# Ledger of designs, part 57: designed miniproteins, single chains, continued (4)

Each design is a single chain, and the fold is of that chain. pLDDT is the mean over its residues in the fold that is shown.

## One batch from the design tools (miniprotein)

Design m13962
Fold by ESMFold2-Fast:
Structure m13962 (fold): chain A 72 residues (1-72)
Amino acid sequence: SDKGIMLQALGLSREALEISPQTAAALVRDVAENDMEKESHRQTLLEIANALSTSRDEGLELIDEKIAELEA
């Protein structure tokens, strides 16, 4: 499901963020473009990728918020 793929991608992105915000952003963007079935889910991941490209701390907050939402 889209939500399962999103959760996996965001978890991997969170790990990548410890090394490189650019790598984290690229990972989320790749999943958004190639693995999402629903446009709304694709747009959500693209927004997170853009945030990661702008600010590590803002990107991390958005990742953690979205993971919490998906696990609820």
Scores: mean pLDDT 84

Design m13963
Fold by ESMFold2-Fast:
Parts: C-alpha cells; sequence; structure tokens
Structure m13963 (fold): chain A 94 residues (1-94)
C-alpha cells in the first residue's frame, strides 16, 4: 500500500517534469524559427510551469494518504526542477 503510493507519486512527478521538458524544447524551437521572442518564451514557460505545478498538486491530493503538506512539498520540488529546466532553455535563446 505505502510502496504503491510512493510509486504513483514518483510517476506523477516524472510525468510533470517530462511534459515540462517538452514545453521547453518547443519554446526553444519556436524562438529559433522566429515565431516568438525570448520575452514571449519566458512568459509562456512561466505559465506552463504554474499550470503543471497546480495540476500536480491537485493530482497528488487525489491519492489516499497524501497530505496537503506533502503535496505542497512535492509540488515545490517539481517547481524547482522546472525552473532549472526553463532557465537552461532560456540560455539557449541567447
Amino acid sequence: MEEEVRKRVEQLKNDAIELGKRFAEEAVERYKNGEITKEQAKELLKAYRDGLVETLKRELLQIPGVTEEEANRIAQEVKKELDKIYEEALKKMD
């Protein structure tokens, strides 16, 4: 039971991070193709980060045994990873 909860949490975290990486790659491609500016890419990635973190927190709270404190902590960990991924993507736009 507890191990199954941990596996589900890790799957949701990994899914959010992988989706975030895909959004970062798409933003870099759109910038390189002249479709968006670096400023527009920064705002787009910020919106994606906020949406992914909110969705993750909501999904974590649907898992029996996950507390609001744990969901917040996990969501903040993923936010930190997404911020790092997006900062590296924005550096590629220089």
Scores: mean pLDDT 86

Design m13964
Fold by ESMFold2-Fast:
Structure m13964 (fold): chain A 67 residues (1-67)
Amino acid sequence: KSYTPKELGLDENATLKEVVEEALKLGKNPIIHIEYEGKIYSFKDITEAGKFLGKNPKAKIKEVELE
């Protein structure tokens, strides 16, 4: 089941940490789906997701998928 930052009660500028913290209240094993230039990049590793967002300032967290 997937949640956008808005569905987690967060704004568009929510940090990866805030998104993960709210997602973990609802489920387990978060997969971060990031939209960048019309493509979706999926990360099971939160550290790798953070590096991607840091290198690509226009990238946005689209949703978090939970198991």
Scores: mean pLDDT 85

Design m13965
Fold by ESMFold2-Fast:
Structure m13965 (fold): chain A 81 residues (1-81)
Amino acid sequence: SESVELLRRGLRLAREAGDSIGARTIERALRLVEEGASRLELEIELGMVLLVLGLAKLTGASEKALEAYRLAIEGLELALA
């Protein structure tokens, strides 16, 4: 699944960036997609990832961490398509 591949790449980048909050958030998103969670659960998780991305931008997160969130958002959007 392209969705799962994007989420796995995002998780790897978050871990490499040392972003523990991002890594946990993306790991939960990956789990929900792999478990076949409902559309509503995936939409709520997308909202959470967007919120955490906003906070990461405000706090000056690294470009690697920001790329991790972008990949997770793309993965979740594909799971919702």
Scores: mean pLDDT 89

Design m13966
Fold by ESMFold2-Fast:
Structure m13966 (fold): chain A 79 residues (1-79)
Amino acid sequence: GSAEAARLLRQAAEAIENGDVSTAVELGKKAADILGEEGKYNLAIAVYMLTLAAQVLADMGKREEAANLFRRAADEIEA
């Protein structure tokens, strides 16, 4: 559900802060899959695109910005 997708996005934020970009991307994509399976297609696409943006930010050394992107998405899903 949305709560599980939000939990995975928060875990992605923690992974990216620890330098584990690969795990963060996997968790972000998994969150998008869960939302898509529940028919929340626009939200699933948004989370998928956000996950790709977070990967780019992390690759640029902007890990805090990447982590904040995941945390904001989690907060919005649970709002």
Scores: mean pLDDT 87

Design m13967
Fold by ESMFold2-Fast:
Structure m13967 (fold): chain A 90 residues (1-90)
Amino acid sequence: MKELEEEIEEIRKIIAEILGIPVEEITDEKVLEFLVNLHLDITGDSNVSKEELDEAIKKVKEGVKEILENNKLEELIERFKKLNEYLKEL
């Protein structure tokens, strides 16, 4: 629990710094949306429509919610660590 919350907080700070907005305005939901968008950008899927992106975000949110509810925190932590590494290279 604490490890996941720490990773989310670290990523929130990085996103807030990149976007130039207060960290307290970055919700966990926005972090997840950023993760999905970054994933699509990294895969080079430049042909994704906004509708397809919304569906992908929805499915990832559902998956993350299921992971949180079922205590599969390691998978979520791994995704956040990967994002943190990419953000450091921005």
Scores: mean pLDDT 57

Design m13968
Fold by ESMFold2-Fast:
Structure m13968 (fold): chain A 56 residues (1-56)
Amino acid sequence: SSDDISSRIRQIQRSIDQLQSVRDDNIQNNAPQDVIDGTDSMIQTLQHRLDQLRSQ
C-alpha cells in the first residue's frame, strides 16, 4: 500500500541522515579513508533504494 511505501521512505531517509552524521564525525576525527568510503557506499545504496521507491 502507499502507506507502507511512505513508511519505508521515512525509515530510509532517517537511516541516510544518521549515516551522514556518522560520516561527518568520521571526517572530523580523521577516520581511515576506507571507513569513510564504506559509509559513502551505504548512503549511495540507500539513496538508490529511495529513488526506486519514489518512482513507483
Scores: mean pLDDT 86

Design m13969
Fold by ESMFold2-Fast:
Structure m13969 (fold): chain A 83 residues (1-83)
Amino acid sequence: SIEELRALGEAAIAEIEEVAATGTEEEFRETVGRQLGRLQRAAGELLASASEEEKPALLAAIAELEARLTATVDAALAALAAR
């Protein structure tokens, strides 16, 4: 569901932020890659099973999550570069 995708996204953002604050740059890169892969698979499965009526809301939720993840990663990379 969209709610489950959003919950996965929130968990991904939280882990990325935690690793950016406490981990190494390598651990950060690995965490980002793993979480993005997980979210891409979940979004793909939801889109594959979605009705035509459900797709616009799903695509909007995916776009919102992608924007938030991009902003989170960009902010974290800027903070890491300042170390």
Scores: mean pLDDT 83

Design m13970
Fold by ESMFold2-Fast:
Structure m13970 (fold): chain A 80 residues (1-80)
Amino acid sequence: AAPVVDYPALPADFSAEQKEVYALARQAVDAYLAGRLEEAERLLAEIVEKMKTLSDADRKKVAALLQEMARALAAAVAAA
């Protein structure tokens, strides 16, 4: 069975730009788990470029959420 990722909740106070990075990150994880590695790599590159456009404070908040997503992905893979 495919791994099921328990994604962290999207914070209500996130800007449209921060929400876009979160949406891209979820798409990248889903592509990776589906074996679409080229799509996952492209989405990761897009996330990096989008992160450059954020303020330092907004980037830090998104980075913390991405770390939680990475932990959720690791747990899902370990459980599969």
Scores: mean pLDDT 82

Design m13971
Fold by ESMFold2-Fast:
Structure m13971 (fold): chain A 55 residues (1-55)
Amino acid sequence: STEEQLANLEAWMASESDPLAVRAFAEHFVAELRARGDPDYEAVAARVEALVAEQ
């Protein structure tokens, strides 16, 4: 589910020591979500960007 994917992403970000790897993954994930053209996926993309900004 989307919530499980977000929880897994947050856990990975907390364990990852390379901030460039975190940013690159988040940018790719956000691009994939936005490519779907669905408002629900756009909301998820915004949450991912917020999580990266808190790093």
Scores: mean pLDDT 74

Design m13972
Fold by ESMFold2-Fast:
Structure m13972 (fold): chain A 73 residues (1-73)
Amino acid sequence: DEAEERRRLEEERRRLGRELLEHARDTLAKQVEENPDDEGIKIMYEMFEAVVDRADAETFKELDKKFIEWAKK
């Protein structure tokens, strides 16, 4: 009933969030291909890729360091 509908909406929200992340990753992949020397776009692509692919903690820590180093420039 209504409780089941709320559960469906929550599952749909999570699914749409994943689809949004996948679309962002694919968009960034095209931007990387178009601008291969843009380090910032490449790092953002790697970040979205890691979230979508459920990467391990080590990968996230490495990406965090890469982003911080790039942002200091």
Scores: mean pLDDT 79

Design m13973
Fold by ESMFold2-Fast:
Structure m13973 (fold): chain A 66 residues (1-66)
Amino acid sequence: AMEEEAYRLGREFAIARANGDYKKQGEYAKKLGELIESAPTDEEQYRVMKAFSRGAREARAALAAA
């Protein structure tokens, strides 16, 4: 599902940023943009963005707890 993919991209984006891997960070951001563009409604675009934000937040929290 698009939300699951967005969640995964959010996690990977946050991990890449934490590791200083800006190339990977940019690749995940591009993939998020492609998912948003493929969403047929504003409501679905919002859900995709929320899932990405949740993935990134949870990954940052896990890194901070280590």
Scores: mean pLDDT 85

Design m13974
Fold by ESMFold2-Fast:
Structure m13974 (fold): chain A 85 residues (1-85)
Amino acid sequence: SLREKLQEIGKEELKKAGLPTDRPDRVFILVGAVLANVSRETLRNELGLDDTEISVVDHLRKAYDEGRVTVEQIARAAESVVSQD
């Protein structure tokens, strides 16, 4: 599934960056969504992300494409969003 693919992408990117992979699956989904260029419609309809999570993904994707953030910073932002519920 798309969810499983994004979880795998997020987890592998954290592993490549030397970061801990003992994290909630939703953190990996958000990291994977940032790196895999998934559309807003797909994030909402297929993954069930809320508007806050989608906005964070869009912001981080632009910042990552511009070289302004690292995978570690993306993971930290994803954890912060997941922890607010």
Scores: mean pLDDT 81

Design m13975
Fold by ESMFold2-Fast:
Structure m13975 (fold): chain A 56 residues (1-56)
Amino acid sequence: GPNRAVLRKVGDLWEVSLLDAEGKIIIGVRAPTEEEAIANFTALTGIKPEEIEVVE
């Protein structure tokens, strides 16, 4: 089933976390820029940018 990918800004860093159906973190990536975090996350997981939900 589809995992949930969420992008969040933490201070001056960007984090993308992949959550399973139970809300557990499967994988996370951090980068200094939003673009780098998304690019690294999509390369690692195969999840498309359109699947990433921005939360706060």
Scores: mean pLDDT 79

Design m13976
Fold by ESMFold2-Fast:
Structure m13976 (fold): chain A 97 residues (1-97)
Amino acid sequence: SMIQQQKDFQDMMNQGYSDTVSRTLQGDDSARIRAQKMRDYYLRVYQQTGDQVSYTMSKLFGYILNNDKKGALQQIDQLRKLGRTEESDSFLQGIQQ
């Protein structure tokens, strides 16, 4: 349900983007599951709203899950251009660890 997806998203946010990204790239299974749920959540938000931030975040988590750091860095730059500087800094920190 939409309500369950929103609760799952809040739980993921509480653990921070930097930590989730870093641990996913290190092969941590729990972090990978969290990143998959974040990707799917943002894709659904985009499909309902057309929100470009959500689309960019969905793609970003997709690249991270595929260990495509170059693709992820391009999406981080796009988030910064969309005015999401705090999220961009957090994601960048996670990739650099």
Scores: mean pLDDT 83

Design m13977
Fold by ESMFold2-Fast:
Structure m13977 (fold): chain A 54 residues (1-54)
Amino acid sequence: ALPQAVQEQAKQAVVLLKAGDKDGANRVLIKASRDLSPLERVQLGEYVQHELAK
């Protein structure tokens, strides 16, 4: 499971992507990914894709 702080960063990145702020979203995701284990980085990517696909 992703840490709650990382889930909030992922949600913020999705909001930015939907608003067209790709640079802001990428910055948030890079920061979140840097703090994660390899498995959690995969889970973060899947979480973002799932939220965007809704």
Scores: mean pLDDT 81

Design m13978
Fold by ESMFold2-Fast:
Structure m13978 (fold): chain A 80 residues (1-80)
Amino acid sequence: SVPDPSRSDQLLRQALDRLRRGDIRGAQRLASQALNLDPTNQDTIDLLRRVADRARRAGDDVTATRAEGGYQVGLQQIQS
């Protein structure tokens, strides 16, 4: 897919809003989409870690694993 930082920023803002409202699954989906459009965005990578931690505390292991996976992919992108 072609990188789109502007759309990534929009999705990141939507993901942050979902997380603030307690929609952890929605936050994970939007943050993962944002990462795909801008793989080196540190704010998106950091948000995926926060989503993983929050999902784990809520007992949503599936969402936690998905968010953690996105976080690890993001870390690999910024370290290369």
Scores: mean pLDDT 86

Design m13979
Fold by ESMFold2-Fast:
Order: C-alpha cells, then sequence, then structure tokens
Structure m13979 (fold): chain A 66 residues (1-66)
C-alpha cells in the first residue's frame, strides 16, 4: 500500500499526472490485483474523464483495492 502510493506520487511529481494505464500497471504489480481490476479502480477516480490521474485520485484508487 505505502510503496504503491509512494511510486504513484513520485510519477505524478515528475510528469504532473499519470495515465490510467500507468496507474493500473503500478497498482496491479504492487497490490497483487489483476490489471483489469486496477484499471477499473483508476478509471473510477479519474473524475474529469481525461484519462489521467492526480496524486490524490491515484491514492484513492490504491485505497479502494486494499
Amino acid sequence: AREAALELVNKVSEQGTITVEEAARILSRLLGVSFEEAKKAARKYDTDGNGKLTALEALKAAESLA
């Protein structure tokens, strides 16, 4: 959980945002969930629908899978 959150925040810090696909890949790898489940969670918290997540949205997705 903490490692996933840290990696997501680091990516957002470097890029401004991360894509839903990037977030799903990180969450799937670190939390042991399927890519499809991780992507569904990431998409749920992409509230502006632009295919990108802020650090807060990515953290909420991670918490929903834990």
Scores: mean pLDDT 74

Design m13980
Fold by ESMFold2-Fast:
Structure m13980 (fold): chain A 58 residues (1-58)
Amino acid sequence: IAAIDNTVAKYASLLLSIIADNNLDRAAVIAKALPILKADGVDELTAQKTVGYVYNAA
């Protein structure tokens, strides 16, 4: 999915650092990352899918 692929490319390093630094489960990573992505204009559904994709791939 192109929108998720582009968002993953932009935010992957940030999301991976959040995952690594905090030993968080998926829901906690989403809770921390969603406000950041939404502030950048990413819609909530795309943001949730992007965070979930990066978490599962990590």
Scores: mean pLDDT 74

Design m13981
Fold by ESMFold2-Fast:
Structure m13981 (fold): chain A 100 residues (1-100)
Amino acid sequence: SKDEEKKKLAEEAAKEAREYAKKAKELGEKTGSKEYYISAKTAESAYKLTEEGYKNPKLASIYLGSAAGLAYMTGSSTGSEISKELGDKLEEYRKKIEKV
């Protein structure tokens, strides 16, 4: 069904958000940079939004759009390339969900 396809895409987006949270945390620990700490917290919040997306597949595009927006805001405010890259990944998944 279309809902099953949307759910799978939202689950893949959630995995991406988790990976970015881990990478940002590791970079924050290595560098002591506040930007990576903020990026890790943003990715954790983005993950929670993508989780709501796969729990509610009909609304998955809205949740992933919100998650991407959050990542882009952090990227813009901190200059964090990790947060910008997460935003791009989540936006790609949002567009795929809209095509289902």
Scores: mean pLDDT 87

Design m13982
Fold by ESMFold2-Fast:
Structure m13982 (fold): chain A 80 residues (1-80)
Amino acid sequence: MIVELSKEDEERFEKAREEALKALKELDAHPNAKKVRQELLKGIGHIIRAIGYALEGDAEKAIEELERATEILKKAIEKA
C-alpha cells in the first residue's frame, strides 16, 4: 500500500533523493570510479531499499536509507 506522504515528509524525501542522486553522479563521473565499485554498489543498494520503504509508506526509513546512500557515496568520492 502506497501512503501519501505529508508535505514535510515529501520535502525531506525529495531533498534526500536529490542529494543521493548528486553524490551518485559525482562518483560515477570520477576518474577512479572503478576503484570504489564496491562502495558504489552499496550506495545503490541503499537507494533500492529507500524505494522499498517509500512504497510501504515508511517515509522515515526511506529518508534514512537515502542519507546512508549519500554518506557512502561521498566517502567513496573522498577515497577515490
Scores: mean pLDDT 73

Design m13983
Fold by ESMFold2-Fast:
Structure m13983 (fold): chain A 100 residues (1-100)
Amino acid sequence: KITEEGLRGRELREAVLAAGRALGLTPEEQEEVAQAALVMVWLAEEGRFDEMEATAETMLERYRKQGNEKAAELLELLVELIKAGASVEEIIERLRELAK
């Protein structure tokens, strides 16, 4: 039995993995961004936006320093959607569109 929250988290993770794959990220990079997305959405739902932005900034600085522009682009999109107040469902749909 999966809770509704657990089901939404699974769908979000799958959508990030698909978008990352479409952008040419490695499986390891796909999973890393997916885990970051789950943490960032959870922090935002708790109203902890400063911690969400700090989590994103740490990863963005690392990807940019490594020249991983595609991982940075995906993470920036996630941050923009969360900051715009997008629902988890809206984030999933946007990621699915990016994966096409």
Scores: mean pLDDT 81

Design m13984
Fold by ESMFold2-Fast:
Structure m13984 (fold): chain A 62 residues (1-62)
Amino acid sequence: SKEEEEYLEKLRELAREETADLSPEAQEAYVESRVEAFKWYKKENPEAYENLKAGIEEAVAR
């Protein structure tokens, strides 16, 4: 969905910022890991998924 894509975009940006000092390979692996976790929680743990979305919104706001 559009909402999911917007959250994924923000998550990728945050993950890249967190790992800006790592190699490109390590940075991309971390970003991919965060995206996979987001998708997994959506399917398997809706409560953790909602918490993750809230955390992304909070991190983006400040």
Scores: mean pLDDT 81

Design m13985
Fold by ESMFold2-Fast:
Structure m13985 (fold): chain A 75 residues (1-75)
Amino acid sequence: MREAARKTSEAGAKGNNEKADAAGLKAAGYAAQGDREMAREYAIKSAEYSGEGGATKEDMEKAAELAARQAEEAA
């Protein structure tokens, strides 16, 4: 892979915090509608975006679990 593509990916990861927040809000919205499967899907996407492009599977699972709990409270 080209070095420029790698650095662009790393820079994008820092900008992904807003995408993580937006995905978390969508997860809460789907949970409020009773759609648990979509709520979990967006909670996982939120965790992926917040990982700064390199989160471990365990870090993603912890973040997704926290977001899923917040989404389940809305349901």
Scores: mean pLDDT 60

Design m13986
Fold by ESMFold2-Fast:
Parts: structure tokens; C-alpha cells; sequence
Structure m13986 (fold): chain A 92 residues (1-92)
């Protein structure tokens, strides 16, 4: 799960120089390599996996209800999508 978040950040940062430097500094060059492995995956599936990650964390680590965990998953998907779209705009 931590590795999926790291890979996603590497993926969105790949074509944005300032984000690349920030990701390398915070997570290491490994994040960019992991991100490259995600480039062949559909974005909607990736967002769904990130949402499931947030749901599991909310249930197992935070002790939240199933309803609250589902809300956390939905918010995580929205944030991932917003970050991706922002990175695309910066790369253009």
C-alpha cells in the first residue's frame, strides 16, 4: 500500500520537472521507477486500488466504521484524480 502510493506519485511526477525533484527528494528515485510500472494500467483501476487502500487503512488502523471507511475510499479516489489532472496541466 505504501508502495502503491509511492508508485502513483512517481507516475504523476514523471513529466513535471519540479514534481520529479520533489518526489526524488522525499521518496527516492525508486518512486519514479515504480511509477513507470503503472503506466500500462488503466487510470480508473489505479484510482480504485488507491481507494481500496484508504478503506483498509481506515478499518484496520483507524478503527472506523465500514460506512466511514467507504467515505474515506471515495475521498482518496477524488484526491488521486485531482493530483493526476493537476500534474497533467503542469506538464502541458
Amino acid sequence: MEELNKAFLGLIAADVPEMRESVIRSLGEEALELGESLKDRPLEELFEELGKAAREYALNELGLSEEEAEEAAERAKELARALYEKAQALAA
Scores: mean pLDDT 78

Design m13987
Fold by ESMFold2-Fast:
Structure m13987 (fold): chain A 92 residues (1-92)
Amino acid sequence: MIKVVVGTLEAIRRLVEEEKTDALFVDLSSASLDQVPELAKAAIERAKKEGKKEVYFGTDLSEEDRQAYAKAVEKAAKELGAEFKVEDISPE
């Protein structure tokens, strides 16, 4: 089962770079909310094709906007049978 994580752009980038996780990283900062479901589905399908276990979505948006994006990602993940986790991974 593929795990889907949503967080701040900086936290996700740092996690991918420092931990060297075998995860797919997607930057949603330049995407509009209506594009998020299609981008999320494409990323999850790519992860399945490449045998990856995790997909990380990063945003530099406000908390309110980030929650809307996370909800759109969750919907896309559920439609594809992926496990969805919202992890608010913020660097201290």
Scores: mean pLDDT 73

Design m13988
Fold by ESMFold2-Fast:
Structure m13988 (fold): chain A 98 residues (1-98)
Amino acid sequence: MEAAPYVLRIEFHGLSDEKLPEVEEKLRALAEEYGVDRFIYDESNKSFTALHSSLEVLERFAEAAVREGLEMGVPKIEVYIAETSSAPLELWREAEAP
């Protein structure tokens, strides 16, 4: 089957192992809330990949994920979004705790 039209990757830099289960749980809840039902979480790299047919859905999900991550004390978050069929992953947002 062909992949969904859009792919998103979020990377968490400086996330402590103690906070990892809380962040992962929040992201799963947000994914369900926004209708993103496919994501892969790499615990070793503290990143996840999500796919959806709507760019707007992924952008809204990404904004919520960045907000929640920063509120939970993640020092730096990078978000990459691209069209699965045509474009390489491009940096969409970089956010750092003050």
Scores: mean pLDDT 73

Design m13989
Fold by ESMFold2-Fast:
Structure m13989 (fold): chain A 72 residues (1-72)
Amino acid sequence: MAAEQAQYASAAESLTIGLESSPGSKVVAERLVEQMSKLSPEEAEKLGREAVERARKVSEVADYLEELVKKA
């Protein structure tokens, strides 16, 4: 169980970096939120805040990502 949670956290971090490389990709934002939904609520909130902060500097996708994180 712990190893599986670490794998989802690692995938979420990789997708967050993917948003920096492809800032207009709603698909990357949706996949990030999907991976975060498989983490504990505390870990999901931490990664969600970090991802939104990173995205906010690069594109309008930041607003979309923030809305998805709030609904998850």
Scores: mean pLDDT 68

Design m13990
Fold by ESMFold2-Fast:
Structure m13990 (fold): chain A 114 residues (1-114)
Amino acid sequence: AKKLLEEGDKYLKEGDYDKAIELYEEAIKKSTDSDLRAQAYENLSEAYKKKGDDGSAAVYQALAAFTKGDYKSAIEYALKAAELGNTEEAERILLAVMMEKGEEGIKLVNEALS
């Protein structure tokens, strides 16, 4: 998984965003390491942003924050993703926060929607 992340970083720097995305997605699938997965999500966000896909970029920022346990930032990025048209992915992330944090997660989501 670390090797896939490093190869993805090389393609990201070279401007081959599609190849970088493929390698980061494979790194996430092959790793249970939360730090590596969070880094791969952050790098996926950068790749999508460079492609002009701000909605997908916000989704991956939300997933990176969620993976790090930063549920407030995860909710904020998920709501931004929904505003940009990524409503299904955003709803899944908000549900994941509520499932992980229970009643406190519901409160955090309700406060962000207020």
Scores: mean pLDDT 86

Design m13991
Fold by ESMFold2-Fast:
Structure m13991 (fold): chain A 116 residues (1-116)
Amino acid sequence: MLTGNPILDFILLPSQIYLNPDDKALLEEIKKLVEDESPIKRKIGVFALVSHLLVNPSEEIYEWLRKALRDPDVDVRVFAARTLREALKYFPDNELLRELIEEARKDPDPAVRAAA
């Protein structure tokens, strides 16, 4: 359940995903966050999607992360690239993480490429 507090949601979402990886309602709320008008909420959604990819990977989650890497806000794309790269340090053999990071390395903005 989302609390509406960005910091608390950022802390609690990975735990909720780990405990309930098949929670379709939680995944739908995460998708709404990634499409929210607020860049801060989209960053929270991105963090939750990366957590979900590590616990219960699916084509759907992978495609939503690819969408986040094409976000109109450079800071959201930088955040996505950094979060994926940090996850790769702990899961170095994860091919989906590597593919998403290679996508970020093709970004037109040098800050996004440096973050990947």
Scores: mean pLDDT 77

Design m13992
Fold by ESMFold2-Fast:
Structure m13992 (fold): chain A 88 residues (1-88)
Amino acid sequence: REEEIERLSKQVAELAQSNGFGELFRRFLTGEISVKEFWEEVKSLLPRFVREEYRQKLLDKFRKALEEVLKTVTDPEIRKRVEELLEA
């Protein structure tokens, strides 16, 4: 599981083009943060003084990265956790 978490976190970082997003995803899968905490921390990765349209595009990019990584998950417990993030 630990090896799959590390692999998926690297994949998410690459797809989202954000090492910060990948690290948050790793922390979520290891149980360090909740679904709510994950999305609140993701908001802190967004530039503070940009137009709402740019924030929406970045959030869409992050959600697409999660959808893509779901296709490569082999552990059913990890899959369930990623699905929880996408439902929020």
Scores: mean pLDDT 79

Design m13993
Fold by ESMFold2-Fast:
Structure m13993 (fold): chain A 85 residues (1-85)
Amino acid sequence: TASQLEQQAQQLVDDGLEQTLRLTHQGRSAEGLQLLGEKLRQAKALLQKAAELDPSRKEQLDAQVARLEQAYEEVEQALRLELDR
């Protein structure tokens, strides 16, 4: 269901953040940021699928997608800075 896809998307974001923190602590910041970017892309795809399954939630889901797109831009900027060291 749309609600299950939303929960899966949130779990992907939460898991990505936790793994990124762990990798950063190990000196693997670039790897962590790349992983987080991938999780954000997967979460976006799930939210888009949720909007297809429940159009009544489209406005709310579109807002969540926009927030994930902003987070992705921040991750890409951080990754560029990390690689340009």
Scores: mean pLDDT 84

Design m13994
Fold by ESMFold2-Fast:
Structure m13994 (fold): chain A 56 residues (1-56)
Amino acid sequence: MTTESIVTQRPAASQEEVDRIAEERREELERQGYRVLRTLARLIDGVGYVGIVAEK
């Protein structure tokens, strides 16, 4: 099986916004048939970083 690491970067004013972005990205991957194993969401210098580890 193939494990993928997917990173998304978007401007964000708060951790709540980054968490929302993470939820949206997780849903998109699940629709594509990925099994999400881990999700990380971080706010650094006004930029939201979302890291998702998924299996297909």
Scores: mean pLDDT 78

Design m13995
Fold by ESMFold2-Fast:
Structure m13995 (fold): chain A 95 residues (1-95)
Amino acid sequence: SVRALMEELIARLVAYLKDPEAAAELAAFLETSSDEELIEALPGLMGSVLEAELEERKSEYTPEEWERLLREEQARAREEAEALVARLREELAAA
């Protein structure tokens, strides 16, 4: 379900943020949002998780290697997010 996926993505993001106020706001968003609102937020949240995860490894790359990696990974994440949004919307419409 979209809610289970959002819970997983929020948990991953919270692990990187280490900010209890941001964690509380994300938890409140998950609790108060409809499935449609969660689907709409999904690409943005996936992007935030990706950027946080890649930032941990930024020092391993030159500026040029980092820019290339970020671009390639952002393109992949966008494609995955578009496919996932389409699938979740079909599942929501069928329910």
Scores: mean pLDDT 81

Design m13996
Fold by ESMFold2-Fast:
Structure m13996 (fold): chain A 92 residues (1-92)
Amino acid sequence: KIEEAIKKIEEALELAKRSGDRTVYKLAEKALKLLYEAKKNPSEKIIRELEILRGLAGIALGVSKLTGNKEAEEAARLIIEGLDLAIEELRS
């Protein structure tokens, strides 16, 4: 369910705030906005935007692991999990 994805991204947004990583924070904000849009009116365009964000979150996860920012790493991981759940639901 998309509600589970939203909950994971809300948790990621709080962790991203604490991390001080602006990139992860912006990714979480954009993901949350897209998930609310997908809940109201799912479309192929929104699915593609979620897939792009998932790719960017993967890059952010790699960067946070290299820099040792544990809050940013966990936030990026939650973004990936939430986006994967939403994409799977919308493509099913």
Scores: mean pLDDT 86

